# Designs tried in a protein design run: designed miniproteins, single chains, continued (5). Part 106

Each design is a single chain, and the fold is of that chain. pLDDT is the mean over its residues in the fold that is shown.

## One batch from the design tools (miniprotein)

Design m19686
Fold by ESMFold2-Fast:
Order: structure tokens, then C-alpha cells, then sequence
Structure m19686 (fold): chain A 78 residues (1-78)
């Protein structure tokens, strides 16, 4: 199920963003309503904002970006 695979990647991306938020104490808004594509874009924007605010490369943010990008690729095939 391609849709479920995209959802699983988005779930992992959110988990990694939540980990980054806990580590940094920063709160960045994420819109997890609407289409899977909209959710993936929101996650990518939040991940980039966290990196910008910290000025550091965080493994959890990199993982969130990777999973969100994988979800977008799967969505393009739907």
C-alpha cells in the first residue's frame, strides 16, 4: 500500500521532529491536517526552521527531512 508507506514515513518524520523539539526546547508549528503532501511540506518547513534557529546540524532533524522527502516521492507515484 503506497499510501500507507507514505503515512509511515510521515509518522517517523514527526517522531524525529518531536525528539529534536525535546532536545532543543524549541516549538515550531507543524500542520498535520489536510493532504499527505501538505503534511510532508509542513514537516520539511518545521525541520528547516529548527536548523535555522539552532545554527547546528541535528541528526533528528536530518532524519525528519529524509522521511518527509521519502513520503513526498511516494505521493508523486500515487
Amino acid sequence: EKEKEAEDHLKKAVEHLEEAARQTGLRVPVNLTGSLEEQARSILEAARELEKRTGKRLPSVDEAIEHAERALKIIEEL
Scores: mean pLDDT 80

Design m19687
Fold by ESMFold2-Fast:
Structure m19687 (fold): chain A 81 residues (1-81)
Amino acid sequence: SSIQQQIEAEKQKLEEEAKKLLEDSTVFAGGFIRDGLEKALAILDNSSLDPQSVQAAIQQARKEFEAGVAKAKKVEAMFES
């Protein structure tokens, strides 16, 4: 369905963003990016297949991914000083 395609497209976008961030991250900081991605993908996988639920899941998944990325950046800053 078009709704399932929206979920799949968002999963692909998050995975591509994570891949780019991981190419430039340390192994240690990369763990937080991977954790954020896993949480985001789980939110999308557990979404009900109605437009309202999918939109909410996409927003929540994005927040969890961004939180993981923020933790990774904070950790890298601590070890580059």
Scores: mean pLDDT 83

Design m19688
Fold by ESMFold2-Fast:
Formats: structure tokens, C-alpha cells, sequence
Structure m19688 (fold): chain A 71 residues (1-71)
């Protein structure tokens, strides 16, 4: 349902923000872009299923972790 989807969306965004804040210099431009693109996509597509949101969040977190390791 839409109400549950909005709450889960917030929770996912919060987790991604925390991941990007890690590191002595904060998030890189690449990490910031990835986060902005993800958040923008979710906000522009409020009818996304929880399943799709989780898949996107997992992909985004995986990309963030990859970028962090390659620093």
C-alpha cells in the first residue's frame, strides 16, 4: 500500500545517506550523484512497489560500497 511504501522509502533513503557519510572527506561527487539520482527516481515514481524500491536500494548500496572500496 502507498502509506507503507512511503515509510519504507524514507527508511531506505536514511540507510543510503548513512553509507555515503562514511569516510574522512565525506561522500565523493560520484557517491553524491548516485544518491541524488536514486532519491530523485524514488520521488518521481511514488507508485514503485516495495520490491522494486528494495532492488534499487540494494543496487545503490552495492555501488556505494564499490566506490568506497576503490578510493
Amino acid sequence: MEEKEKEKQKEIIERIKKSAELGPLGPTEEEKKLLKDFVKYLLENPDLSLEEIYELAEKTLKELDKIEKEK
Scores: mean pLDDT 67

Design m19689
Fold by ESMFold2-Fast:
Structure m19689 (fold): chain A 90 residues (1-90)
Amino acid sequence: SPFHEILEEFKKELDKLKEKYPDNKELQKLVEELNEIIDKMLKNGLTDEDLKELSDIVLKYSEKLSEEVRKEVEEIMSNFIEKIDKVRES
């Protein structure tokens, strides 16, 4: 898949965020739910439905996170989406 490297990098960035905030239970749950969808995309390919599910998960947890942590999640998500869009335009 042309998205494999982008998905692996996204997973690594989320795992780093988990390590940075080990006591943040809501962040741990968010990253676990995102990783389930990422693992599905790594095995079966990326779909628009999977991208929507990632966005829905982030939105669900956004109100439970501090502004600092939420901003870091949003930056990781934004970078991921920009990389996906660049591949789709190529």
Scores: mean pLDDT 86

Design m19690
Fold by ESMFold2-Fast:
Structure m19690 (fold): chain A 94 residues (1-94)
Amino acid sequence: SKYEKAKKFLESLGLPKEVVDKISELIANSDLPIEEALKKLKELLEAIGNSDLKKVEEIMEEYPELFSPIVLILGKLRNDEELIELAEKILKKV
């Protein structure tokens, strides 16, 4: 299932169970094919790790209903105010 594939990937990154469960549910409920969702998620995680806020915003704008809540979850996990504010800004437009 999409949920199981997303969960396995996120668990491999050592993310907390609550974060894994929430993001896996968002991916499973998305219309995006699992392979594309995981590819975009990998690009998003790399952009966050590199503090590339422009790339984070571009990915969120492509699939805002999926990636804006994911960025909000990750921003809260990291206590990253810039990520939280960026995610909330885009979520207000959907």
Scores: mean pLDDT 86

Design m19691
Fold by ESMFold2-Fast:
Parts: C-alpha cells; sequence; structure tokens
Structure m19691 (fold): chain A 99 residues (1-99)
C-alpha cells in the first residue's frame, strides 16, 4: 500500500508538470504567475512523497490533500486540463491508500 501510494503521487507530479506546461503555453502572459503556483504545488507533492517514504502517513496525507486543493484552485483560475484532472484522481487514490 505505501509503495503504491508513493508511485501514484510521483505519477501525479509528472502529470501535473505536463498540465502546467500546456496551460502556460495557452496563457503565455501568465507564465510567471503559473510558474509560481507550480512551484508551491510541486513543493507540496515533494514533501508528501518524502514524508510517506519516512513512514509519516499522517503528514503525507496532509501534504497530498494540500496539493490536491492547490490543483483544484489552479484549474478554477486557469481552466481545466486533462493531465491535471488525472493528477487529482491519482492523489485522491494515494490519500485513500495511506488512510
Amino acid sequence: ALEEAIRLAEEARELARLGFEEVKARQPEKALEIDMEESFITMSLYLAIKLARKGDSEGAIESLELARRQLLRFQEKYGRNPHIERAIELLERAIELLR
């Protein structure tokens, strides 16, 4: 369960990265703003994976839930993206596996 949750979180991070690049390409005037939001979301995901690997399931869940909320807010602000939607689904599954 733990290894699967980490794998899903890592896959979600890669999908989110692809989604950010696609959104940034469609809205180049907002590139700096998008890069800043990407940085914060990526940090939340990185922290979640690190905490999960250390056996801190509770801390990992908190960071994954934060990243999930940040991705939802990103879509509200910049529009829906299929890679970001898939990343959110994988994060929800990772959270469930760590509970």
Scores: mean pLDDT 88

Design m19692
Fold by ESMFold2-Fast:
Structure m19692 (fold): chain A 102 residues (1-102)
Amino acid sequence: SVEATVADLKEAVEEGDILAVLALSEKLRLLLPEEEYEKVLKEMVEKAKELGREDIAELLELDLSDIVEARAEGVPLEEVLARKEQERAEQRAEIVKRAKEE
């Protein structure tokens, strides 16, 4: 369910589980309308920053950036995601690598 997935994402952010954050944010993008997904991402970015988890905030801000770009261009989010697929995969991998102890 949507509510359970939002709760799971919040818990993953609080626990600093960056892999769970990545998986659950992608799941929410498929379940929520764009406006509601944006709102959840903004709340989770603020929470990550409050917890000193700049890596999690950076990861979630990539998705926010894509939403903002899609809106500015007047195109579906899926078009921006397809165009940036390789770039975003590389950026997410780099963030996850930095978040791990080694």
Scores: mean pLDDT 85

Design m19693
Fold by ESMFold2-Fast:
Structure m19693 (fold): chain A 70 residues (1-70)
Amino acid sequence: MTAAEIAEAMRKLIEAGVITEEDSAKVALDKLVEEGIITPVQARLILHELNIEDLTVAEAIEVLEKEAQK
């Protein structure tokens, strides 16, 4: 799954009311795992490689969208 696809999935969870922009990126990734969109291993790698574990969902989406432009 690409950074752009993960950002889009997070935006869809916000629109569905499952998460908010103020939630932690970790909570958002945990919800993506619960919905079967990503695996627990993928969630851990995304948090570590993009260094978003301490960011909000809104901040994490900005990082993911910038990564998608590479």
Scores: mean pLDDT 81

Design m19694
Fold by ESMFold2-Fast:
Structure m19694 (fold): chain A 70 residues (1-70)
Amino acid sequence: SSLDKLLASVEKYVELAEKLGRPDTAAEIRELGKELVEAIENGDYRRASIISARILAIASELLLEERKRE
């Protein structure tokens, strides 16, 4: 599922944020990842969707920044 893929990618996004020198962003992704797991375990699909959208928005910014530096 898209949520399972996002969970698997959370650690990768954290590593990317750290590699790009953005420790505050890395910490934010870690916290959002925890909230996403909690939402999924509780069956709160609305909250999981909102958190997933936020993680993907941050991840998109990080991926674009990485592309600009390569």
Scores: mean pLDDT 83

Design m19695
Fold by ESMFold2-Fast:
Structure m19695 (fold): chain A 69 residues (1-69)
Amino acid sequence: MALIEKGEEHAKKGEEAFAKGDYAAAVEHYARAIAHYLRALRENPDDEEVRAKLKEAQAKLAEALSKLP
């Protein structure tokens, strides 16, 4: 499903931004990943894989937010 693929793409971009110290970009990408995963769950609520990816993206977003000034 394209929504899951878009979510994963943004999660990867978030990880790359975080590794480079660009926490603002990391926050934006993780937030976009979360939005795509939530839409995927709206279409298939029983998707445990997407639920796991959502939980991971939420944890990464929280960590990136903690690094902002």
Scores: mean pLDDT 83

Design m19696
Fold by ESMFold2-Fast:
Structure m19696 (fold): chain A 61 residues (1-61)
Amino acid sequence: MEEERKKKIAEYLLNKEVDKAGSLLNVEEAEELTLKVVEASTKKGISEDERLELAAKIALE
């Protein structure tokens, strides 16, 4: 069940369905994912599309 949820979140993020991905996360999970994405994107200076791909990869961890 947990792995299926991670895969769905990653799928929605890759499809730019951010609202659907967010509906599968509680507040703490959403904050943790956001912080990890911000940290990684700040180091690389990546685009919004690359940021969503990164968020999907982090969600699958």
Scores: mean pLDDT 74

Design m19697
Fold by ESMFold2-Fast:
Structure m19697 (fold): chain A 78 residues (1-78)
Amino acid sequence: MLVTLSGTLTGLSEKEAQAAAKAIKDTLNADPRVKDVTVTAGKDSVSITATIEGSKDDALIVFTRAVKKGIDAADKAG
């Protein structure tokens, strides 16, 4: 099935938001199960929406791993 998940990271600097958004987008786009991705970097936030093919659990794992990569990239940028 197709599962759509959305999330937002807040409390970032603009530099951290840009780094996080890039890492999340690159990670999601690299997974063949991901069918659609929208990642928007704001001034202090990143908004993420991804449509993932698979089970709800698989979709959550894929989404959560991408978010973790974003957090790691933000940490390195700050």
Scores: mean pLDDT 87

Design m19698
Fold by ESMFold2-Fast:
Structure m19698 (fold): chain A 82 residues (1-82)
Amino acid sequence: MEEELREMIEKLRPILPRTAEAIEEAVREGHVGEALAMARMALAVMKISGDTSSEVEEVEKLPGATPEAVELHRKLVEEQKK
C-alpha cells in the first residue's frame, strides 16, 4: 500500500506534479485513505484513451480528486469530443 503510493507519486509527477505533492503530504500526515483516493483518481485521468465523457463527472466526485487532475481530465475529454 505505502510502497504502491510511492511508485504512483513517481509516475504522476511528470503529468500531475501538484497532485503528486498532495498525495505525498497526505501520506506524511497519515491520511493513507485520502492518498489512495487521489492516486486512483489520477490513474483514471492517465487512462484516458477512449470515450470518457461520463467519467469526467465521476473524477470530480471521486474522493481525493484534485483541481489539477479534474481540469486535465476535463480538457482531454473535451478535446476528444470535438
Scores: mean pLDDT 67

Design m19699
Fold by ESMFold2-Fast:
Structure m19699 (fold): chain A 64 residues (1-64)
Amino acid sequence: MLVLTEGFRKLTDEQLDALIEFLRLSPEEAAAVREAAKTGVLDASKLSPRQIADLLHLGAVREV
């Protein structure tokens, strides 16, 4: 299960929009990341394996 790290759960909407732009996420992928910011849990089925790897590398999410 992928969970959003504490630092990323505390991002403002403006900071989250900047991250989405930086990672070049699609609107569907962006919606999944925004939902994860509210719930703390990322639905991996809505993201490509590459985007999941990028988020893990950035420390935005962790596996539990």
Scores: mean pLDDT 77

Design m19700
Fold by ESMFold2-Fast:
Structure m19700 (fold): chain A 74 residues (1-74)
Amino acid sequence: LSPEELEEKRREITKEILERALEKFPDDELIKKAVEAYEKGDWETTEKLLVKAILTNPEVLEIALEVQKEAREK
């Protein structure tokens, strides 16, 4: 994969994680802010906020691992 294709795949995985996390935790401020940053194309802020959400909420970590596993298998 080219660097551009790898970044696009990373963005797709991030979007899936954010969508599932927001559906499960609609009131989580870190997830809400990460989604807002993603919609603005602020990838650095999105990644920073998502990492904080994962460290704060083990269920968000589980979602991230599930999405990454699915992306690897499909």
Scores: mean pLDDT 80

Design m19701
Fold by ESMFold2-Fast:
Structure m19701 (fold): chain A 95 residues (1-95)
Amino acid sequence: MKVLEALKDLGPEARKLAEQILEMVERGEPIPKDKKSIDLAIRMLLEAAVLGEREFALRIAKQILPYLTPEEKDVLIRMLEAVDPELAAEFRALA
């Protein structure tokens, strides 16, 4: 998965968590909702957007958006607008 390649800078524990989140998202399973897992999921989502992996980015979005504050959602959408305006529009529809 190209998203995991973009996360090569992560230490072993963070990389293992990223692999677990990826597997959960691909299987439609709920990811952990702790801050560390949500923060990592946001990074995985942004890396997926940069790589053009829109379907995976949207699957992560559906998992995490209900757990983000309105301010966090706004920041994330603005970051996505800089990378992929079309994906950002789909995010606004989910938020």
Scores: mean pLDDT 80

Design m19702
Fold by ESMFold2-Fast:
Structure m19702 (fold): chain A 95 residues (1-95)
Amino acid sequence: SLAEVLARMTPEERALLEAMREYIAANRDAVSERFEALRKEDPEKAEKIEKEAAKAAEEAMEAVRANSDVDPGVLRLLETAVGLVKALETLEKKL
């Protein structure tokens, strides 16, 4: 269960996950609004930026997956959060 995975996390892993969750919560809506505005004005540019963000997220997630010493459940949570953060950062920089 999620509760069991969270209980197995180190304090450092929990701090990292919390920092990433705070970043996502603070930035997701603003970035999404800007992206939707771009998609209406220039759909081709929006598609290009979305693909760049997806690639950056995938590369970041692969880097996290390379750490074989982390619990698989913990790794999955960190991988997902890192992917979302990297996608948002990339969109924000390209918008």
Scores: mean pLDDT 84

Design m19703
Fold by ESMFold2-Fast:
Structure m19703 (fold): chain A 100 residues (1-100)
Amino acid sequence: GPKPEEIEEIKIKLLEYIQKEVPKITEVANSEEAETLNKIGTALVNIVLDENVEESLKILEEEVGEKVKKLAEELYNTFDLEKRKKIIDEIIELIIEHFK
């Protein structure tokens, strides 16, 4: 499997990716939607960082639904950078569709 150092590098790259993409969504939301989207973005960051994962999965289920939670669980259990980016893209698309 990948070394711990490689896993940490992947986490940093995914965090940068999420931080780049999530603000683009929040810029078009009203103030209440922006707060909810920031909460969702924080939950995704926490899952990538392996912090408060169970609580973050609950937030995603409550705010956007079971399909996003399942994708976030797949993201948590996946160590391939390109596959993880693809899952994040799919989660972001579902979030956009939910708030559309």
Scores: mean pLDDT 74

Design m19704
Fold by ESMFold2-Fast:
Structure m19704 (fold): chain A 82 residues (1-82)
Amino acid sequence: SAREEALWREVAALLGEAGRAARAGDYDTARQHYEEAIALAERRQASPGLLAYIYRELGDFYASLGDEARAAEAYARAQALE
């Protein structure tokens, strides 16, 4: 739907900002943008697929930092939505 497409674009923008912050080594800002994307998706009652996508991206972020515990938690949340 047009609403879901608009939400995907808003989420994609936040995930893009998170990725840019992570590449710059600003991990606190990156984490904030991932949390903003999750909060936005939850407020808008996003599809399980969109929420799973965000949690998967968050998991990949934590895995890239060697934070295996937080990565596993994020991946588990994504799997529960699929």
Scores: mean pLDDT 89

Design m19705
Fold by ESMFold2-Fast:
Structure m19705 (fold): chain A 82 residues (1-82)
Amino acid sequence: LERDDDLEFDVTDERFEVRDGHSSRTLTLRTSSPSEGQTLVVTTTRADGSRRVQVHDLPPEISTVTLRFDDVVSIEFHVYRT
């Protein structure tokens, strides 16, 4: 996988909630993919330093992706060509 510097995305909606000492964050991303398709890799980090990676396949058409994260302190997005 290689990084695709031509993919743009916008965060259209962000919701952050805290309940009973737990946090929840929901992000809605709108993206336009090139004709060959792309892979979105999301890395989340928790307060204890643990990391989780999620992989999402993005179609070549314009798409909207909604992602939910619980109890994370940082979120990183990387886009790769397939």
Scores: mean pLDDT 63

Design m19706
Fold by ESMFold2-Fast:
Structure m19706 (fold): chain A 65 residues (1-65)
Amino acid sequence: SAKIAALNEAANKLAKKLAEYYKSQGFEATGSGEAVDEKTAKITIEVNGETIEFLVPAETVLKNA
């Protein structure tokens, strides 16, 4: 699905943007994101060895990517 492909790219972009924010605050951080379905994405952020995982509505991901 083109919608899932676009959401997957947006989710990964948003995750990396969030990781860059944590890096700007002096933390070590990485981020990855993926589409779960057309309505939901999963964002994974690793900050100083701790993993944070959360589900985000597609609308929110696409708006903030």
Scores: mean pLDDT 86

Design m19707
Fold by ESMFold2-Fast:
Structure m19707 (fold): chain A 77 residues (1-77)
Amino acid sequence: DIDEAMELIRLGVLKASPWDKKYPPEVAKHLKEAVDAFSRGDWQTASEHLRKAADLLPDSQADEKAQLLREADRLAS
């Protein structure tokens, strides 16, 4: 939901108005799981869910896909 999207903005993953771009439900599910894992300090699980979200995004959203993969790499390090 919108509160989870605001946390992803703080991670630099989503741009200023994340819900103006409706993500597919499967992508939104993995983004939620990533936020939940990040809030627990489980950065490896957060990284995994960010990668899954990126994999589900179409190539037309290459910038968003790249942002999710960069944040996944940071959390896994």
Scores: mean pLDDT 67

Design m19708
Fold by ESMFold2-Fast:
Structure m19708 (fold): chain A 77 residues (1-77)
Amino acid sequence: MVEEARKEAREKVEEAMKAGYRWAWATRRVGDTAILVLGYREGGKVHRLEGHYTTPNPPPDSFGVSREPPVPRPPPP
């Protein structure tokens, strides 16, 4: 079901963003529908984009993250 797949993708991305990842994305396939959820950090804020499209050959499910810090770690004392 498209709504359940979207919810799962959203939850995965939100969990990754809360874990400190700078970028997170998830794709899900439901029949002929491809669902995409993207999370990213910019200017200290968390942003999310969601979309879907229909195609006879949708790509398989996938998930990815990136942990590139926006600010250098302060030096140890």
Scores: mean pLDDT 72

Design m19709
Fold by ESMFold2-Fast:
Structure m19709 (fold): chain A 85 residues (1-85)
Amino acid sequence: SEELKKGIIETLRKLAEELLKEPAPTPDELEKAKQAEEAFKLAIKNGNPIAPLVEEALEEVLSEVPEEKREDLRKKLLIKLAEGL
């Protein structure tokens, strides 16, 4: 759904604005991000219907921030997604 994708983009954009104010990820956060990334990739592989929309929304939101901040922001957003937002 286009409306659902738009809602996900808006939610992730708000989270990104808050997370960009935080310091660089800690070693503990990096481990959590790795686990969240693996879980997310598995959800896409297993045919979760929302996971592809979330990936598209993540790409859109990350495209709006400077390249040097994208990797850390993606990691933080994936942690929030794993925590259920």
Scores: mean pLDDT 83

Design m19710
Fold by ESMFold2-Fast:
Structure m19710 (fold): chain A 99 residues (1-99)
Amino acid sequence: SEAEKNLEELATEEGKLLAELNEIAGEAYKLREELLAQGVPEEEAETKALELFVKKAKEVFEKNNAPELLKKLFKEMLKELKKEGAKESLIELLEELAK
């Protein structure tokens, strides 16, 4: 997987950023699980979790001067979300991060 290779490169070059992104991914996963436990539909729970991840990841990128590798990761996420028919607002957020 190209995404796995990109994550390995990030771990090698930007280990601190990877640690912060992993923490944010954990927070997003926890939110998804909590929403599912409350009876929120899977699509809505996944969308809200991904919105949280994108928002916090953007803050980390701005704080640490986002490297080109992180922009590539967001471009790959954008491609997958467009294929899955994600909400336009989420697509627009990722397009801004992928610039």
Scores: mean pLDDT 70

Design m19711
Fold by ESMFold2-Fast:
Structure m19711 (fold): chain A 90 residues (1-90)
Amino acid sequence: MEYSEELGEKARETLVEDVELAKKEFPEIDFPSLEEIEALDDKDVFEFVKAWLEEYAPLRDTLTEEDEKALLEEIAERLHELVEKEKERK
C-alpha cells in the first residue's frame, strides 16, 4: 500500500486549507499562491506540515495575535524557499 503517498496528499490538503485561512486572517502576509504550493514535492510538503503541526499546534492557544502573525510570516518565508527550489528544477 502507498502509505507515504496518502500521507503526502493529506499534508498538502492541510497546508492549502491553513494557507487560505491565514491569508484571510492576515492578508498582509505574503504567502505563495495555492498553485505554487500544489507544485511542491509531496515529501517536502509532508515534512513541512508535520514539523509545523507538531511544533505550532500545542502553542497556538498560548500565542498572542502578534506572535501568531510573526510565526505565520516565518512559515510563509519557508514556503517561498520551497517554491523557489521547485522552480529551479524546471
Scores: mean pLDDT 72

Design m19712
Fold by ESMFold2-Fast:
Structure m19712 (fold): chain A 97 residues (1-97)
Amino acid sequence: SDISEEQLELIEKKLQEVIEEASKKATKEDVEKNIENAEELIEAAEKAIEKGLPKEVLEILLERIKREIYELKLFGAEKEKIEELEKKLKELEEKVK
């Protein structure tokens, strides 16, 4: 598909934001804290599903978890931990369908 000029500008802006965020996370301790944040969001989403919260709310939580996992990949989190988080996210996505 042809990428529009507006789409290119959005991609460039998003890429710049991602680079700036990644450059601020230089330590293993920062990555470990972000892993804990992602795990906490997953637990919150599991509880939200159990309580029967609206699908729209659950989709917002899943999108936030997906973003956190994406950022962890950029910051160099361990592959095994990323795969664990992605598996949990996939299980939550199947429950929300």
Scores: mean pLDDT 77

Design m19713
Fold by ESMFold2-Fast:
Structure m19713 (fold): chain A 97 residues (1-97)
Amino acid sequence: GRAEELARKAIELARKAVELAKKGDYDEAIRLLDEAIRLLEEALRIADLSPEQRLEVEILIGIARIYIGLARLYPEVAEELIEKAAEKLIEAAEIIL
């Protein structure tokens, strides 16, 4: 359904963000992660999830937001932080799928 399409697109964006981060393009990688979060939040609003699954997705998105914020503050470790954020967003998307 629509929620699953949004979740799949979020996974694609998260994976692309990791590739960009490996090339040192941290600003574009973060932009794609922010877009993935927007898609997951839209998916979460329309997905037929249990309250427990919904809470888990919200927690994973929250953790990803923290890693993204830290990546903006600490460019020297931005690649690792972007990868951690992407991992949490992929995990969130897999709950929706």
Scores: mean pLDDT 92

Design m19714
Fold by ESMFold2-Fast:
Structure m19714 (fold): chain A 88 residues (1-88)
Amino acid sequence: MDAATLEALREKARELTRQTLEQMKKEGVDWKKIEEEMPGALRKALEIAKKEGLPQEVIDYLEEALDAPVEEQLEAYALALLAKKAMA
């Protein structure tokens, strides 16, 4: 994956995260439950990213996001999903 494609995927991930956060706010989603579930989802995404040979930048971002606020965790997760689809 080239740097231009990766940057385009980052922009899409940011936009999807923004839309997801707005939707969650409208639906009154339990934020604590999301905080509890996100680390597990990120660890699974990280395992898949390593197995499928996603760009090192995506892998690094997922690892950094494990200790980040939930909003950044959601963005990292979205980026991993988009990168996986782009490589399929």
Scores: mean pLDDT 81

Design m19715
Fold by ESMFold2-Fast:
Structure m19715 (fold): chain A 75 residues (1-75)
Amino acid sequence: SMEDIIEQLLVQTYMMMVDAGVPEEEVKARLDEVVEKIKGKSLEEQLKIAKEFLMEEAKRVGKEEEAKRVIERAE
């Protein structure tokens, strides 16, 4: 389902940040921000926000190509 895809993207972003050595407190804060952004949005908008969040965080840790492949598989 689209809900499962959104959850998968958020989980992949979490794992990517942790693997890159981002402190857990910072990862949780950024996840809380994106969860607040998706509240009350359509599933299509939630998916867009989740993809943008993954790509933004991937750019910060040099994993853009990995993130692009995750997004392609979700589409």
Scores: mean pLDDT 84

Design m19716
Fold by ESMFold2-Fast:
Structure m19716 (fold): chain A 63 residues (1-63)
Amino acid sequence: APAVAVVTGDAPEGLDAYGLAMTALRAGDWATAEAHFARAREAGLGVSATLEELREMLARAAA
């Protein structure tokens, strides 16, 4: 489905899914992170980084 159709509707749900994806990445649960990240994007959330880039950012931030 075109993301433009829901550009203002599902962003809060996308943010919740994104938060769950980040939590799963921190826990090392890739399958869960991938599923939640896909859900966030489907909900119309614009993410400037790939899941792999987010993993690298989290690893760096955690030292």
Scores: mean pLDDT 66

Design m19717
Fold by ESMFold2-Fast:
Parts: C-alpha cells; structure tokens; sequence
Structure m19717 (fold): chain A 57 residues (1-57)
C-alpha cells in the first residue's frame, strides 16, 4: 500500500546516508503513483454520485 511504502521510506531516511536517501526517494515516487491512482478512483466515484444527483445518469 502507499502508506506502507511511505513508512518504509521514512525508516530508510533515519540512516541519513545519501545512497539510502536516493533509494527512499524512489520508494516515495512509487507511493505517490499509488496515491494518485487512489485519488483518481475516488474522484471518479464522486463524479458519478454528482451525475446521479443531477439526473445525468
């Protein structure tokens, strides 16, 4: 999950090492992609609810 990736990246950053921090950056990028997908899914559901209320579908 995105939350697990963010937690893992936070643990990596505690080592305060440039190479480890670079790995943490990559993990955070992967988490951001999952969060973006989750936001899109929520936005589509919200749009469908709005369209039903407006009688468009």
Amino acid sequence: SAAALVAFAAHLRRFDDPAVNAAADAVEAAASLQEAADRLRTSVASLLDTMRRLGLI
Scores: mean pLDDT 77

Design m19718
Fold by ESMFold2-Fast:
Structure m19718 (fold): chain A 90 residues (1-90)
Amino acid sequence: IMSPYLQKLIEEGDYLEVAQHYLSLANDPSLSDESKALAYDQAGDAYDKLGKYDESAKMYQKSADLYKSLGDLDKAKEAQAKAEEARSKI
């Protein structure tokens, strides 16, 4: 769930700190692969808001790969589509 701190960062447009926060969560070895996949997706969204489309595409691709490994093909397909859309903007 989104904390009040993260919500404030989004409202203030501090997408770089939002991206860094989710990237930190995605790289935390103690988190489940599902939590990491969600964190990569959120980091991708933040990088997209910054116009950092290469970084956004990489984050969405990592999310898609994790969802695919988890057998969540619907979420994997959605994340893959976001990665392809971000790559089209590079």
Scores: mean pLDDT 82

Design m19719
Fold by ESMFold2-Fast:
Parts: sequence; C-alpha cells; structure tokens
Structure m19719 (fold): chain A 99 residues (1-99)
Amino acid sequence: SDELYQQALEALERGDLDTALTLIVQLANQGDLKRAADLYVRLAELDPENAVSLLSTAANLYKEAGDYESALKALERALELDPKDEVTKKIAEELKKKL
C-alpha cells in the first residue's frame, strides 16, 4: 500500500533500519514486489555491513516481479562489493541471457 511504502521511506530517512526492514518485508508479503525491492536497495546503501545480502534479496524480488534489468543491476552492485562471490556472478550471467 502507498501508506506502508511511505512509512518505510520515513523509517529509512530517520535511520531506523529495523523498522524499515519490518515494513519492507510486510510490503513484499502484500505482493508489492517492485517497491519492496527498491526499498531493499535503499536499505543496502544505509547498511554497508549487510549490503550484499540486502541487494541479493532485492534482486530476487525484482526477478519475481519480472524486472530482470533491475534484478541484474542489484546483483552487479552486490558483485562490486564482493567481486569473488561466484554464486552471485553465475546468477547475474543467467539473468543476462534473459535480456
């Protein structure tokens, strides 16, 4: 919902990452996959220690939404942070074949 999306954005803006994650998960569970994925990408920018995991989650949600371009972009950002992640690299290569 628009209200849930706005609440998640406000939580991210104030640096309340735990509240933001809870709201983003709820948004994804309601089927708002693309906006939830967009918010996971923003959360990754604010949480560098967990960024690779958060970007991988965003990529999976983008894939479920059929947004292969955004999924690939999220995986490429994850690979910039961890260039030796062979699993993420293979997933990115498979996604490139669908574009």
Scores: mean pLDDT 87

Design m19720
Fold by ESMFold2-Fast:
Structure m19720 (fold): chain A 63 residues (1-63)
Amino acid sequence: MTPEELRKALEEAFGWDPAASSLPPLTQEELDDIVAALREARAAGTMTPEQRALYDRIEELRK
């Protein structure tokens, strides 16, 4: 899966609200894949505001 395809999947399939106080109901493998794709999008400068908020929220809640 490309970072673009995973980004699209996050917006359409998961429907996760970045304002939520808990992690989305995903497996550890799915969560790691999402984080890896979000880091790749951030490095490429293609990250949307929604994806940025999702990434920051996941990292915050994992601490």
Scores: mean pLDDT 62

